# Ledger of designs, part 83: designed miniproteins, single chains, continued (4)

Each design is a single chain, and the fold is of that chain. pLDDT is the mean over its residues in the fold that is shown.

## One batch from the design tools (miniprotein)

Design m15053
Fold by ESMFold2-Fast:
Structure m15053 (fold): chain A 55 residues (1-55)
Amino acid sequence: SAEEIERMAANLYRAGQALGLPVSREDARLAAEAAVRGEPFPEEASPHARGLAQS
């Protein structure tokens, strides 16, 4: 689970950077944690990070 969160967070951050979206490492991690755990996305996770996490 922790390794899955770190990998997803890294992938979301890279995807955001590649697309020119304002996704920070913290933002990517928050979205990754929610997605991996099957939890609702926190308000601190931007719509961009949430969109990337939802595929």
Scores: mean pLDDT 79

Design m15054
Fold by ESMFold2-Fast:
Structure m15054 (fold): chain A 82 residues (1-82)
Amino acid sequence: SLREEFERLKKEVRELIEELRESDPELAEKLEKQVEEIEKEVEENPEDEEVLEKAILELEILGSMARMALSVIKLEEEQKKK
């Protein structure tokens, strides 16, 4: 169901944000606030399929942003070691 997909993605994105917090706490905080805003929209409209579909898309975007940030951090760390 869309609700199950939303809950799964939310958990995955929050795990990525927690990993990011160790290297970039400012970006992690900004992403966490966006997740909280998405969660609030879903909580206010829990059975609205369009709201859930939008929330899933927004979580996928946030997840991609977190993954990209982690990749950049890893590359910068490797460059500093050489």
Scores: mean pLDDT 83

Design m15055
Fold by ESMFold2-Fast:
Structure m15055 (fold): chain A 90 residues (1-90)
Amino acid sequence: SSSDVDSVQDVLSDTQMVRDMVQQGYLTVDTFQRMSSQIVRVMSQVDPSVANQIQQQFDTAIQNLQNGDTQGTIQTIDQIIQMIQSMIQT
């Protein structure tokens, strides 16, 4: 439905914002956990299977950020972005 497409576009925008925050060096672990939880919650209303996959990748990205691995965090977020983009049929 158009509503599901709008939700997926919002999730894509939020995930891109998280990526930018990581790249700029100001994303805290606490903020990342809150934002990723919100993104996963919205996606679970559209596709629970994709939401579960995104959750696992966000868990990995959070661990990378906790370890100071900014590049690994960005790489994992890029994989999430690619999955979300594949759901948008415009």
Scores: mean pLDDT 86

Design m15056
Fold by ESMFold2-Fast:
Structure m15056 (fold): chain A 60 residues (1-60)
Amino acid sequence: SEKQRAREEADRHAKEGSELARAGDMQGAAEHYLKAADAYERAGDTARAEALRRQAEAFG
C-alpha cells in the first residue's frame, strides 16, 4: 500500500539521518530527518513526524 511504502521510505531516511549524526554531519542528519518526517506524515504517523522535525531543528 502507499502508506506502507511511505513508512519504508521514512525508516530508510531516519536510518541515514542517524548514521550521518553519528559521523558528525549534523546538516546531513537534519536533511534526512526532515525527509523521514515528511514520509511518516504521509504514512499517517504524525507523532513520529513531529518528533523528527524537532530533532532536525535541534541539529540545524
Scores: mean pLDDT 88

Design m15057
Fold by ESMFold2-Fast:
Structure m15057 (fold): chain A 71 residues (1-71)
Amino acid sequence: SAADQLVARARQLFDEAMDSTDAKTRIDLLNRAIDELNRAKQIATDPDFIDDVNSYINFLRYQKEMLETLM
């Protein structure tokens, strides 16, 4: 589905963030991953899928906050 493709893109962006050593690049990639997940959430109708997407968004927000705190 289109929602699944957005989640797959978010996962690729997260993987790129983890491979990056530049903090600004990591934050930018995490923000882009969160944006793709928010788009997936807006077009999704399955409650279980939406719950999984919300959990992943919260995880990425936490990763970004931790990175910002340590800089």
Scores: mean pLDDT 87

Design m15058
Fold by ESMFold2-Fast:
Structure m15058 (fold): chain A 88 residues (1-88)
Amino acid sequence: MRVRVTVTVTAAAATPYLLRLPAATGGVEEVTVTLTASAAGETATAEVTLDVPDRAAAEGVRAVLDGAQAQGVATGEAAPATATLTEL
């Protein structure tokens, strides 16, 4: 099935943030999500569209991304991510 995972970070600095989804989560290969903030305190959002075998696999991906620490490329600071799932 096809799903969209929306990842959101409240940025502490103006920098791209990287969040890695580890390999083998729900049958998905390793994916890096990039969220770009232009100012501190800005909400940066990225969307990932995935083809997954079932809803349990989709929820597994969302759960791994939800509360994960996104790393600021320019600063090396960590910001917690939130993730929501939409069935397509």
Scores: mean pLDDT 74

Design m15059
Fold by ESMFold2-Fast:
Structure m15059 (fold): chain A 69 residues (1-69)
Amino acid sequence: MREEARRLLEQGREAFEAGEYDKAIELYRKAIELDPSLRPEALRNLGVIYAKQGKLEEAIALIREANAL
């Protein structure tokens, strides 16, 4: 189960590198659902995606949430 969550995190990174932002977002959210311990790493990656999409306020909120732990 935790191995599946880590694979989803890796697939999310690959989707992000391919410019498939919606797919990357879905994969990162699934990774968090399966293994909440990946939340800080996944939230930082989501923040980067939102920043690249021009959603700066949402990106800042996600990064702050990741660092608040």
Scores: mean pLDDT 79

Design m15060
Fold by ESMFold2-Fast:
Structure m15060 (fold): chain A 58 residues (1-58)
Amino acid sequence: SAREEALELALSMGLSREEAEEAVRFAEGWRRGLGLPEEELPKLARMYVDTILLIKER
């Protein structure tokens, strides 16, 4: 599923399970707010995770 793909993507980017689950929840809210189909969820999750990782480098 798109949700499983998004979760696996977040985990592969170095997030913990808890961080990955939070990222997917945030991306799902973002996707719904934009009216995008479920298939776009992994892309939105990646964008969110990229942002979180940039913040963590501080």
Scores: mean pLDDT 80

Design m15061
Fold by ESMFold2-Fast:
Structure m15061 (fold): chain A 74 residues (1-74)
Amino acid sequence: SLAEQGIKAGKEGIELGLEAMKAGKITEGTAGVLSGIGGVFLAEQGIRTGNKELQQQGLETGLAGKEVGEEGIK
C-alpha cells in the first residue's frame, strides 16, 4: 500500500539522515530525519483514518527524506 511504502521510505530517511549527521552533514542529515519522521507520521495517520490523501503525502514526504539523506552520505 501507499502507506506501507511511506513508512518504509520515512524509516530509510531517518536512517540515512542519522548517517549523514554522523558524517558531519548536519543540514542534510537533519532534513532527512525530520522528513522521514513526517513521512511515517502522515502515512500512519492515513492508515488510522483511511485517508488516502494522507497516505500519499506520507509516501511523498518519506521519499523526500530518503532522497535528502542519500545526498548527505555522498
Scores: mean pLDDT 86

Design m15062
Fold by ESMFold2-Fast:
Formats: C-alpha cells, structure tokens, sequence
Structure m15062 (fold): chain A 59 residues (1-59)
C-alpha cells in the first residue's frame, strides 16, 4: 500500500504510473501487474518493479 502511495506522489503527472498504483490500492493485483508490464516497455522499469512487488503482497 505505501509503495503505491509513494509512486503517486513521485509521478502525479504520469497517468500510467498513477493508474497502476490505484489498481494496487484497490486490491487488483492482476491489473497492476499488466500496467507494470506496459511501464517497462515505456522506459519506467524501476516504477514497474515497485508496482509488481506491491501487487505480489496482495496475493
């Protein structure tokens, strides 16, 4: 949960990062992981890994 809130604070202008973090906050691990894969393709691998780790904690 804290990781998702941190990502929103760090990147409030990036709708893909914010959207992925919101999926984690809603407990939608599968959606968060799918969004993180898109972020890796767009050049945000660190933010993607943080989303994947947060999503894994929901499983």
Amino acid sequence: METAEELIKEHPENSLIVGGAEQVLKGKAENAIAGAEALKQLGYPEEAERLIEAAKKLL
Scores: mean pLDDT 79

Design m15063
Fold by ESMFold2-Fast:
Structure m15063 (fold): chain A 72 residues (1-72)
Amino acid sequence: MSAEEIASEYLQKAIEAAKAGDLEKAAEYARKAAEALGVDPRDVARGLAGYLVAQGLISREQAEEFIRLTEE
């Protein structure tokens, strides 16, 4: 599997966890996606948080918490 395929699987899992309200698990999956891509987890978290808020899946406050959790 390519790093991009692995990252896509983790990003999808992060989205599903966020929809379920499990921001801690969403943050864990975002970190794993970032590890697969070799990028800063916060950059992945910011992009994903923006997407989730734009889609109405989480609130702005939940997006801020999600980003904070990726700093762990």
Scores: mean pLDDT 82

Design m15064
Fold by ESMFold2-Fast:
Structure m15064 (fold): chain A 78 residues (1-78)
Amino acid sequence: MERMEELDRRATELLGRAMEALAAGDAEEAKRLFEEAFRLAEEVIRLLSETDPEAAAEARRLLERRRAAALAMAEAAG
């Protein structure tokens, strides 16, 4: 669990920075930070799938929705 917790914490930090970049009008930086955060979230989901594939499938559906929303926000900011 420690590895998943570290990756999740890092992803949360990157999401916070992405939101700050959006607020500052830096859509390109926000997009890069969102992409990195989602890459880390994908790794968390892969690790989760080894112990709880149903929870991993649910998390993947949520990630896909969040990814679409984040890209739409970055597009609107640019």
Scores: mean pLDDT 79

Design m15065
Fold by ESMFold2-Fast:
Structure m15065 (fold): chain A 71 residues (1-71)
Amino acid sequence: MEEIEKLIEELREQAEKARELAKEDPSLREAYEIAAEAAEEAIEEASKAKSLEEAQLAVQRQIARAAERVA
């Protein structure tokens, strides 16, 4: 399912970017580490998804959880 593969690739890029930003800005390091962890968890869940809808719901769930951890 090509759509899930594209979603995973985008999440992988976002996780890498968040980790680089965490290194460059110590004051926001914790927030960027939370974002990177959320993206990595979303990749794992999306990889196990049986449909694009399940993969998208996994991403939305991880974004909501990350927002709660930062807030």
Scores: mean pLDDT 78

Design m15066
Fold by ESMFold2-Fast:
Formats: C-alpha cells, sequence, structure tokens
Structure m15066 (fold): chain A 90 residues (1-90)
C-alpha cells in the first residue's frame, strides 16, 4: 500500500519533468504508471487522498491528450499533493 503510493508519487514527479522537457510520450507513460499505482493504493487502503490522486492523474492524461501541457502539469502537481497526504495516513 505505502509502496504503491510512493511509486505513484515517483511516477507523477517524473511525468512533470518529462512534460517540462517536451517529452510528451514519456510523460504519458509516467502518468499511466502513476494512475495505476495510485488506484492500487486506493484499492488497498480506501484512502480518499489516493482516490483524489487517481482523479487528478486522469485529468492530467486528458489534458495531455488535448495537447494542454500546462494543464497536464497542474493536474499532476495536484496528484502529488494528494499522494503526499495519502502517505501520511497509510
Amino acid sequence: AEELAKQALENAKEAIKALEEGKLGEAGTYLVGAADAAKGAYDATGSPYAKEAVEALKKALEALEEGKVEEAIEHAKKAIEHLEKALEEI
């Protein structure tokens, strides 16, 4: 559970770095990995913060598919905030 939340946090941070570097395909891969790990953390713990992280990561992926890189970064940052809170409670 904690390991999945940490994996989600790490992937979300790598996604932001890839987005800022213009590596959109790599960013998409990290966002998918982060969302899968965050969902795993939610399924294992029931954490509302992990659930909010999943929702934020889905919005980041949708923004990236629309070419809205700045919006994708903002949603990924919100996911990081939620994942950090989830790690405080699990």
Scores: mean pLDDT 85

Design m15067
Fold by ESMFold2-Fast:
Formats: structure tokens, C-alpha cells, sequence
Structure m15067 (fold): chain A 92 residues (1-92)
């Protein structure tokens, strides 16, 4: 289970880095700031519940600033997180 947390944390941090880059390219400084704060929380995450909370906050930022990123990037994150969780349950 600690391995799953580490893998999910890496996935979420990489996703947030990409979201920051996309928001910067689109000139949305408010979204950039919110995603940077969220990335700091992700780096400090110690539980799977912390990761879920961070993903929920990212969804709220996306809902407020839908033009800052592409929906495909959010779908990719969710699929990677599901894959990591399935691998963890299967003991792979």
C-alpha cells in the first residue's frame, strides 16, 4: 500500500506540473497559482485520502477555469490513477 501511495503521488505531481504549464500558456495566472499550491500539498501527501482530496481540488479548479487545461489531461490522470490502484490490489 505504501508503494501505491508513492506511485499515485508521482502521477498527481506530474499531472499538476502539466496543468501549471498549460494554464501559463493560456494566460490564466489564477489557475497557475491554485495548481502550484495544490502541487505543494501533493508533495506533502502522506495518505491515499490526501491524494483523493488533491484530485478533488484539481477538479474544482478545472470547473472554475475550464479553458486553462484540456479535458483529455484530466481523463488521462484518472485512468493512470485507476491503473495504479488496480496494480496495487493485484500485487503487481
Amino acid sequence: MEELLKKLKEIVIEFLKDMIEQAEKRGNSEAVEKFRELMKKAEEAKTLEDIRSIVDEALKIYDEYPDAITPAQFVALLLEMIAAEVEGELGL
Scores: mean pLDDT 74

Design m15068
Fold by ESMFold2-Fast:
Structure m15068 (fold): chain A 57 residues (1-57)
Amino acid sequence: MKELAEQILEYVRELVKEGRFEEAESVIDTAKRAGLVSDEEYERIRKELEEQRKALE
């Protein structure tokens, strides 16, 4: 991954750990829309979001 994409993905994961799932989804959606992350990276993170949501419940 490019450093910018890595920083975005890391930030999204930190938001998820804080239970800020709505913000994490908004950030990854915005990054995808802006072309900063690939379709594959987006799908992977979306899957991780669902798994982390279950873990925090």
Scores: mean pLDDT 76

Design m15069
Fold by ESMFold2-Fast:
Structure m15069 (fold): chain A 70 residues (1-70)
Amino acid sequence: DDVKKEIEELLKKLGETPPEGFFDKPLKVLYRTLGYLYGKLGKREKAIEAFKKAEELGDENAKLLIPLVE
């Protein structure tokens, strides 16, 4: 719910529009995407929180992305 709204807001700030069906992806994928978007905006702390949430939801690769956020 909130993750979809956050992704939409961040994509809007980046001048991007999500493709049709994008929000039908598994919740863990949406949180990983949220982490990438926060990372692109330099919001390191928010990116880390999103990646941790993706890991909690079963994205075993999300924690490997945390060190890449700068």
Scores: mean pLDDT 73

Design m15070
Fold by ESMFold2-Fast:
Structure m15070 (fold): chain A 100 residues (1-100)
Amino acid sequence: MLKVTNSPSSLTVKAGESATVTATVSGGKPGHKYRVNLFVKDLETGEETFVGSAVVSEGESATFTISNLKKGKTYEVYAKATDLETGETVTGNATTVKVV
């Protein structure tokens, strides 16, 4: 079963600092390529923002740096992985980011 997993599960950053999150694709098919799209969700408003994308193979990780996070907010950061051959898309676990 195709899966994408974010690490770490939680981060605390100061306003003006960047959060770094790594997304790993697993349970995919060997030889397939996966587009990993990273999103940030504002937990107060529910608004989702696209951060960036990377193309990885099964078992590979992409690392993303998230900037412009606002003081006093809590965000969920999550990845969606799409198999570029089949179009299958999965949503991963969320990393909780608190901005102090």
Scores: mean pLDDT 86

Design m15071
Fold by ESMFold2-Fast:
Structure m15071 (fold): chain A 55 residues (1-55)
Amino acid sequence: HMTPEQLVDAAVAAYRAGDVETLLAIVREILETHPDADGVMARLGERVRALDAAA
C-alpha cells in the first residue's frame, strides 16, 4: 500500500509531467481508499499552489 505522502508525491509528479490520466487515477485512489481523503487532497492542493507560485 502507498502511504498518503507517496500518493501526494506521485500526483505532484504526474501534474508536473502533464500526465492527466495518471493524476486522475491517483486522485480516484485517494478518494476511494483513504479515510482522510480531505486531508490528503488538501496537501496535494498546497503542493500544486506552491509549484504555481514558484513559476
Scores: mean pLDDT 78

Design m15072
Fold by ESMFold2-Fast:
Structure m15072 (fold): chain A 56 residues (1-56)
Amino acid sequence: SMMQKQQQLQQQLEQGEKHVEKAGEQIGKKTTPEQAKKAKEKGLKSIRDHLEESAK
């Protein structure tokens, strides 16, 4: 059902955002804050795009 798919996608998005946030912190330790921010934004966009494709 659509409701189940929406709940699953929302949960996956939340988990993906947490993973990108942690990855951004690790990147930030190895690069400039500006580069870390761009990498985080790119990662979040990629996750959202993948979830949107998965949702049809």
Scores: mean pLDDT 70

Design m15073
Fold by ESMFold2-Fast:
Structure m15073 (fold): chain A 86 residues (1-86)
Amino acid sequence: LPLLEEIDENTNEANVFRSGDKYYRAQAKVSKITEPGIYTNTKDGQMFRVTPDGIHVLHTKGGSSFLAPGELAKSSTSDYALQWVP
């Protein structure tokens, strides 16, 4: 499975994520994440908090889902999933 590709700016595409001051493009429907951080889908605003323990999918209206390393973290409004691979 591919990693996220770093890009220069937000293209407003559904496969673009932001983490800190950087933008990333998903090259496939599933992308590996190797660095902890907060990844935000730029189209729907879905936040993914990546920690050494796994991924917390954060919903802006409340609630969260925890996915262990190797599990797929996906929002209900996007086809693009993240997989934590430490």
Scores: mean pLDDT 81

Design m15074
Fold by ESMFold2-Fast:
Structure m15074 (fold): chain A 98 residues (1-98)
Amino acid sequence: SLELINRAIALILRAIGLEFDLRLLRERLKREPPTEEDLREAEALVEEARRLVREARELLERARREGDEAIPLAERALELAERVLREAEELLEEIRRA
């Protein structure tokens, strides 16, 4: 359905945006020690990535149940969301160990 395709595309775009935010934070951390603000930003990115994974799983479950044409896009959305969550959790752990 066009609805499910549009929802999958929106989730993919959100995942790309989060990957960009993570890259910017990582680039800052190469120059200076992490600040309290950097820690809070990393925590916020983890929480946003967790929400994204949940939404992507719900979308994929619905697309599979309905046999929808959106399945490949929903699978891509979940793959990207899970990657972003892993990267965000790794960055948060690195900041906490510093």
Scores: mean pLDDT 90

Design m15075
Fold by ESMFold2-Fast:
Structure m15075 (fold): chain A 57 residues (1-57)
Amino acid sequence: MITADFPASYADAYAVARALLEAHGTVTVTSKTPSIKDDVAALALGDARAEAERRRA
């Protein structure tokens, strides 16, 4: 489980967000997501969230 900052790299941040979504399976990463202060991390998390939404739709 990750409760620290996301990686600075977009690819790494996306991989972490993806793994977090898979591990919890309920998109709870939104509530459990650590504080994001980096633009790259914010973009990666947003993209991973959009993917989860597409899967639901």
Scores: mean pLDDT 55

Design m15076
Fold by ESMFold2-Fast:
Formats: sequence, structure tokens, C-alpha cells
Structure m15076 (fold): chain A 66 residues (1-66)
Amino acid sequence: SAALERAAEQLMAAFGLPPEVARELAELLVDAELDMDLDEARRLGELLEGDPEEAARMLRALRAAR
């Protein structure tokens, strides 16, 4: 999807992520954004800045719980 590719490129530019990680995060963020509360969004923001791999894990866990 062109929208997912654009989101992945934005994540690469903002956080210096490899293309593979940025693409995975873009897909997970689209799914999680539909049902994420404020506390989850804050935690995700912190992880995206410091630990993108853990951010991906958190998003996968949120999808699995819903």
C-alpha cells in the first residue's frame, strides 16, 4: 500500500529505523491506532523514541489482545 510505504518512510526519517522495521511498525500502528487508549499511546511514543523493537512488540501484543 502506498499509504503504508509513506508511513514507513516517515518512521525511517524520524527515528532512523531500517526499512524492514519501519514497515512492520507502520502496519502495526495503523491497526493499533483504531483502539489505543491514552496510556498505551504515551508508552508507545516513549518506546518509538528509545526502543523501536520493543515498540513493535507492544503493538503486536495489543493486536493479539483485541
Scores: mean pLDDT 70

Design m15077
Fold by ESMFold2-Fast:
Structure m15077 (fold): chain A 95 residues (1-95)
Amino acid sequence: SEEEFLKKQIEELKRALDSVEAIVERYADQLDPETLARIDELLSEMRETIKKAEEALKNGDVETAKEYIKKARELMDELGRLLREAWARIQARQA
């Protein structure tokens, strides 16, 4: 049951990452270079963290998988904050 729950959480994180990558690709030309570099760094770290969560769960290491899932969620929250701030700056420049 817990392994099935964690597999679902990893799958949801992968879909969220794919969605964020699609948004970033669509608006990359409207982002300042510093913000884009920071977003790319966070996306790369999130991809690696999700992979480590999958590997831990595949090896039966439930506790390690939970820690990486937690880290991936924290990275997703940081990405969301950064994207909201970047979007506000884009809108302010169009006002």
Scores: mean pLDDT 86

Design m15078
Fold by ESMFold2-Fast:
Structure m15078 (fold): chain A 58 residues (1-58)
Amino acid sequence: SVEELLKKAEEIVKNSKNKEEAEEKLNEVLAPQLAKLPLDDAQKVSEFAVQLLNEKFP
């Protein structure tokens, strides 16, 4: 579900030491799941993950 993926993105970013690590983990864990979602939902999760990255690693 979208909500589960949003939570997953938050956990990955929170537990990452730097922006590069977070981006790598997001790509490994979320990208395969996003490919299976409708475009609107995939974009929502992706945008949320980018926002979290920029907030934690400004």
Scores: mean pLDDT 81

Design m15079
Fold by ESMFold2-Fast:
Structure m15079 (fold): chain A 95 residues (1-95)
Amino acid sequence: AEAGARLDRLAVEAEQAIREALNDPSKYKEAAERLQKIAEEFRRLAEQYRDKDPVLADTARALAEVFEKMAEDFKKAYENGEPPELEYTVPDIPV
C-alpha cells in the first residue's frame, strides 16, 4: 500500500513537472532536474522492492527509464533554447 502510494505520487509529480515545462520554456531546466530526481527515486523503489514485489519493482524501473530520458530531453531543450524532442508523446506511447 505505502510503496504503491509513493509510486503514484512520484508519477503525478513527474507529470506536473512535464506539463508546467511544456507550457513555460523557462522551466525546462527545473523540469530536467526534477525528473532526474524523480527517476532516481523510482530506481530506489525498484531496488528496495526487487525481492518483495517484483511487479512493482519492474514498473518503477520502467518509469525511471522513461523519466530519465525525458529529463535528458528537457536538458537539451534548455541548452539549445528549442522545444524538447520528446520520444514519449501520446502517438508513440502504446496505451
Scores: mean pLDDT 77

Design m15080
Fold by ESMFold2-Fast:
Structure m15080 (fold): chain A 59 residues (1-59)
Amino acid sequence: SLEEFMKAYQEAIRKHREETGRVPSSEEREEIIKEVGKKLGLDLSPEEAERRITLYVTR
């Protein structure tokens, strides 16, 4: 679901910040999206993931 994806995505972003002390770059964010999709069994393209993120954060 969108909520499961966003929860996993935000968790991955938080872990990245804890490990590196900075927000992910666009390239790093794209890799995080791919990894989260694989873990959740979602066949998400980067475009589809970005759309989901945009829809979620604009509510």
Scores: mean pLDDT 73

Design m15081
Fold by ESMFold2-Fast:
Structure m15081 (fold): chain A 118 residues (1-118)
Amino acid sequence: MEAEREAAARELLARVRDAVAGNARLLEEDPERFAARSVPEEIEAARAELAARREGTEEARRRAELATARLLAGLLRDGDPEAARATLETLARLYEREGRGELAALFRAAAEELAARL
């Protein structure tokens, strides 16, 4: 069960990353049309991804990963709270094991904030 939850969380993260990559391309090709149809978190993630591709630095990539993580946390909050909290906690544990403390802390904080609202 835990391994299956981790696999599902990684697949969801991969899908969101693919969506952000597509949005970064749309932002570069037609920024006005993209901005008119997207929520702030989608715009922020797309801008950070485009900047990371242009700058090629670890710092820019770190900012892009954090923006994508915030978008994913926001999307999860719009669904079932219990399932969202479980997924956020799973992502926090995955990033903790990978030594990605900043991303782990982000997902943990999102899970705690969601739990406090229940």
Scores: mean pLDDT 82

Design m15083
Fold by ESMFold2-Fast:
Structure m15083 (fold): chain A 104 residues (1-104)
Amino acid sequence: EIEKLKKELEELEKKFKELVEEAKRLAKELLKTSPKELLLEGIGRLLRVIGLEVEAELLIKKAKKALEEGDIEKAKEELEKLKEIIKEVEELIEELKELLEESE
Protein backbone atom coordinates (compact mmCIF):
# COMPACT_ATOMS: atom_id res chain seq x y z
CA GLU A 1 0.00 0.00 0.00
CA ILE A 2 1.31 3.46 -1.00
CA GLU A 3 0.79 5.04 2.46
CA LYS A 4 2.89 2.31 4.12
CA LEU A 5 5.69 2.85 1.59
CA LYS A 6 5.56 6.63 2.16
CA LYS A 7 5.88 6.08 5.93
CA GLU A 8 8.76 3.62 5.40
CA LEU A 9 10.53 6.14 3.14
CA GLU A 10 10.13 8.91 5.77
CA GLU A 11 11.51 6.61 8.51
CA LEU A 12 14.47 5.52 6.33
CA GLU A 13 15.17 9.16 5.32
CA LYS A 14 15.26 10.20 9.01
CA LYS A 15 17.48 7.24 9.99
CA PHE A 16 19.83 7.97 7.07
CA LYS A 17 20.24 11.65 8.04
CA GLU A 18 21.05 10.67 11.65
CA LEU A 19 23.61 8.06 10.50
CA VAL A 20 25.31 10.49 8.08
CA GLU A 21 25.61 13.12 10.85
CA GLU A 22 27.15 10.50 13.19
CA ALA A 23 29.60 9.32 10.48
CA LYS A 24 30.67 12.91 9.74
CA ARG A 25 31.09 13.59 13.49
CA LEU A 26 33.33 10.51 13.91
CA ALA A 27 35.37 11.38 10.79
CA LYS A 28 35.84 14.94 12.13
CA GLU A 29 37.12 13.57 15.47
CA LEU A 30 39.56 11.29 13.59
CA LEU A 31 40.90 14.30 11.65
CA LYS A 32 41.51 16.17 14.96
CA THR A 33 43.16 13.39 17.01
CA SER A 34 44.64 10.73 14.69
CA PRO A 35 48.28 10.12 13.71
CA LYS A 36 48.96 11.05 10.05
CA GLU A 37 48.84 7.38 9.01
CA LEU A 38 45.17 7.11 10.15
CA LEU A 39 44.23 10.55 8.76
CA LEU A 40 44.32 9.28 5.16
CA GLU A 41 42.00 6.40 6.12
CA GLY A 42 39.67 8.88 7.88
CA ILE A 43 39.61 11.13 4.80
CA GLY A 44 38.82 8.13 2.58
CA ARG A 45 35.93 7.09 4.85
CA LEU A 46 34.57 10.66 4.90
CA LEU A 47 34.63 10.81 1.08
CA ARG A 48 32.78 7.47 0.96
CA VAL A 49 30.11 8.84 3.36
CA ILE A 50 29.67 11.92 1.11
CA GLY A 51 29.34 9.64 -1.95
CA LEU A 52 26.70 7.52 -0.19
CA GLU A 53 24.82 10.69 0.84
CA VAL A 54 24.60 11.76 -2.84
CA GLU A 55 23.48 8.25 -3.91
CA ALA A 56 20.81 8.15 -1.15
CA GLU A 57 19.45 11.61 -2.09
CA LEU A 58 19.00 10.41 -5.69
CA LEU A 59 17.26 7.19 -4.52
CA ILE A 60 14.96 9.19 -2.22
CA LYS A 61 13.96 11.46 -5.15
CA LYS A 62 13.30 8.40 -7.36
CA ALA A 63 11.25 6.69 -4.62
CA LYS A 64 9.17 9.87 -4.02
CA LYS A 65 8.50 10.20 -7.77
CA ALA A 66 7.52 6.50 -8.05
CA LEU A 67 5.10 6.88 -5.11
CA GLU A 68 3.57 10.05 -6.65
CA GLU A 69 3.08 8.15 -9.95
CA GLY A 70 1.61 5.08 -8.15
CA ASP A 71 4.50 2.84 -9.30
CA ILE A 72 4.60 0.54 -6.26
CA GLU A 73 7.19 -1.86 -7.74
CA LYS A 74 9.59 0.98 -8.64
CA ALA A 75 9.14 2.53 -5.17
CA LYS A 76 9.95 -0.83 -3.52
CA GLU A 77 13.10 -1.25 -5.68
CA GLU A 78 14.38 2.23 -4.75
CA LEU A 79 13.57 1.64 -1.03
CA GLU A 80 15.56 -1.64 -1.08
CA LYS A 81 18.54 0.19 -2.64
CA LEU A 82 18.23 2.88 0.05
CA LYS A 83 18.27 0.16 2.77
CA GLU A 84 21.53 -1.20 1.26
CA ILE A 85 23.09 2.29 1.39
CA ILE A 86 21.95 2.69 5.03
CA LYS A 87 23.69 -0.61 5.85
CA GLU A 88 26.91 0.65 4.18
CA VAL A 89 26.80 3.87 6.27
CA GLU A 90 26.28 1.79 9.46
CA GLU A 91 29.34 -0.32 8.51
CA LEU A 92 31.40 2.85 7.86
CA ILE A 93 30.38 4.21 11.30
CA GLU A 94 31.69 1.02 12.95
CA GLU A 95 34.95 1.30 10.95
CA LEU A 96 35.32 4.97 11.96
CA LYS A 97 34.79 4.03 15.64
CA GLU A 98 37.52 1.36 15.36
CA LEU A 99 39.94 3.84 13.73
CA LEU A 100 39.21 6.40 16.46
CA GLU A 101 39.99 3.78 19.15
CA GLU A 102 43.31 3.00 17.36
CA SER A 103 44.19 6.74 17.43
CA GLU A 104 44.45 6.64 21.25
Scores: mean pLDDT 81

Design m15084
Fold by ESMFold2-Fast:
Structure m15084 (fold): chain A 78 residues (1-78)
Amino acid sequence: MKKLEESKKLLEELLPSLEGVDKALALSMLGDILFDLGKYEEALKYYEEALELAKKEGDEILVEKTEENIKKVKEKLE
């Protein structure tokens, strides 16, 4: 989907300028886009990076959501 690829590219371009929760959210959004594109291994990588940052920032809601998304990705890879 062209819209998903465009959003992915924009987020990837923004990542080097982001820190903390904003970066964790952008990584989580990249994971969501890759999951929708069926690229489950790539989605898992971005979700794991988002989870590490969310834990560091103490964002419990983002931690829970990202852990749920990681479980969904792992189910697709089984």
Scores: mean pLDDT 83

Design m15085
Fold by ESMFold2-Fast:
Structure m15085 (fold): chain A 83 residues (1-83)
Amino acid sequence: SSEEEMEKIKEIYEKLPEEIKKKLEEVAKKLRENRDDVEKNEELVEELEKYLKEKGLSEEEKKAVYYYIMEVGAELLAEEAAA
């Protein structure tokens, strides 16, 4: 189920080093701030991809990272809409 997949992704994310989690939060915030700037978003995604490769993340870990960014972005937008 999607809930089981979510739990696995969350578990993988929680096992990531704190420095990577902090970088992901920063990137998610920048993506949200530049949501209407396609070129800037592409640059941010490419920078993140290079960063993750340098850190030696597995494909599963990278999937968890991308999932987290989408979820955090959605949460930040929902928080802004609720305010």
Scores: mean pLDDT 72

Design m15086
Fold by ESMFold2-Fast:
Structure m15086 (fold): chain A 111 residues (1-111)
Amino acid sequence: RERLLELMERFIEVAEKALEIARSNPKVPDELIERLQAILDKLREIYEKFKRGEITPLEAARELVLLGAEFISILDEMIDLLGPEAKELQRLRDEFVALTDEIVRLYRELA
């Protein structure tokens, strides 16, 4: 479904921005950067599988809901570590929460 591709592309964009922030800040431990990279890699894998018709819209939406929850958890850990320096990550988190609401709504429509 075209709408799912759009949501995946937006999720990839937000995850890429979060990874750039994480890599640019020496306070962010390598473990968190690795976890964030794993989310991005998995998201790209799901995107390619969905484009090839290897997974259903419902399966893709379910994976996005699960990855979204894990991504928010990683953002929260980074925000806690950066403290006052976390303003840009807090903006990305707010943007991503809005995106998650769209993903959950689409998942409910497909289920």
Scores: mean pLDDT 85

Design m15087
Fold by ESMFold2-Fast:
Structure m15087 (fold): chain A 60 residues (1-60)
Amino acid sequence: ALEEMKKLAEEGLASEDAEEAAKLGSEAARIGRQNPEYLEETEKYDRLIVRKINELLRAA
């Protein structure tokens, strides 16, 4: 679960498409919500994904 959440978040961070980054980020967040013990990691990746989406939207 944690490893799959990290993989999805990293795929989102590597994406150059805001829509894809948002989709992958939301999937990672969904896994995080199902596993409260990963709250800290989930919040960290959520912040990174939001920043990535904003960067991509500003670059468009």
Scores: mean pLDDT 77

Design m15088
Fold by ESMFold2-Fast:
Structure m15088 (fold): chain A 73 residues (1-73)
Amino acid sequence: SPPAPLKPEELEKLIEEFKKLVDEYKKQGLDEESAAGAAARELIERGVPPETVSRIIKEVLGAPGATFTAPEP
């Protein structure tokens, strides 16, 4: 069976922590992508599973959804 999802309360706390870390790293001169990477690494070092961190990144930044429009001749 797939691993049980986190409790909403725990996920919200991790999202808040991630946002704070991203903002702090951005103030240090990192771009948003680099700051998100640094924040993600710090959460993993604190014992947050990588799968959970990936979910947090998607919730906070939004995966870049490329709208693909092919030109019609």
Scores: mean pLDDT 71

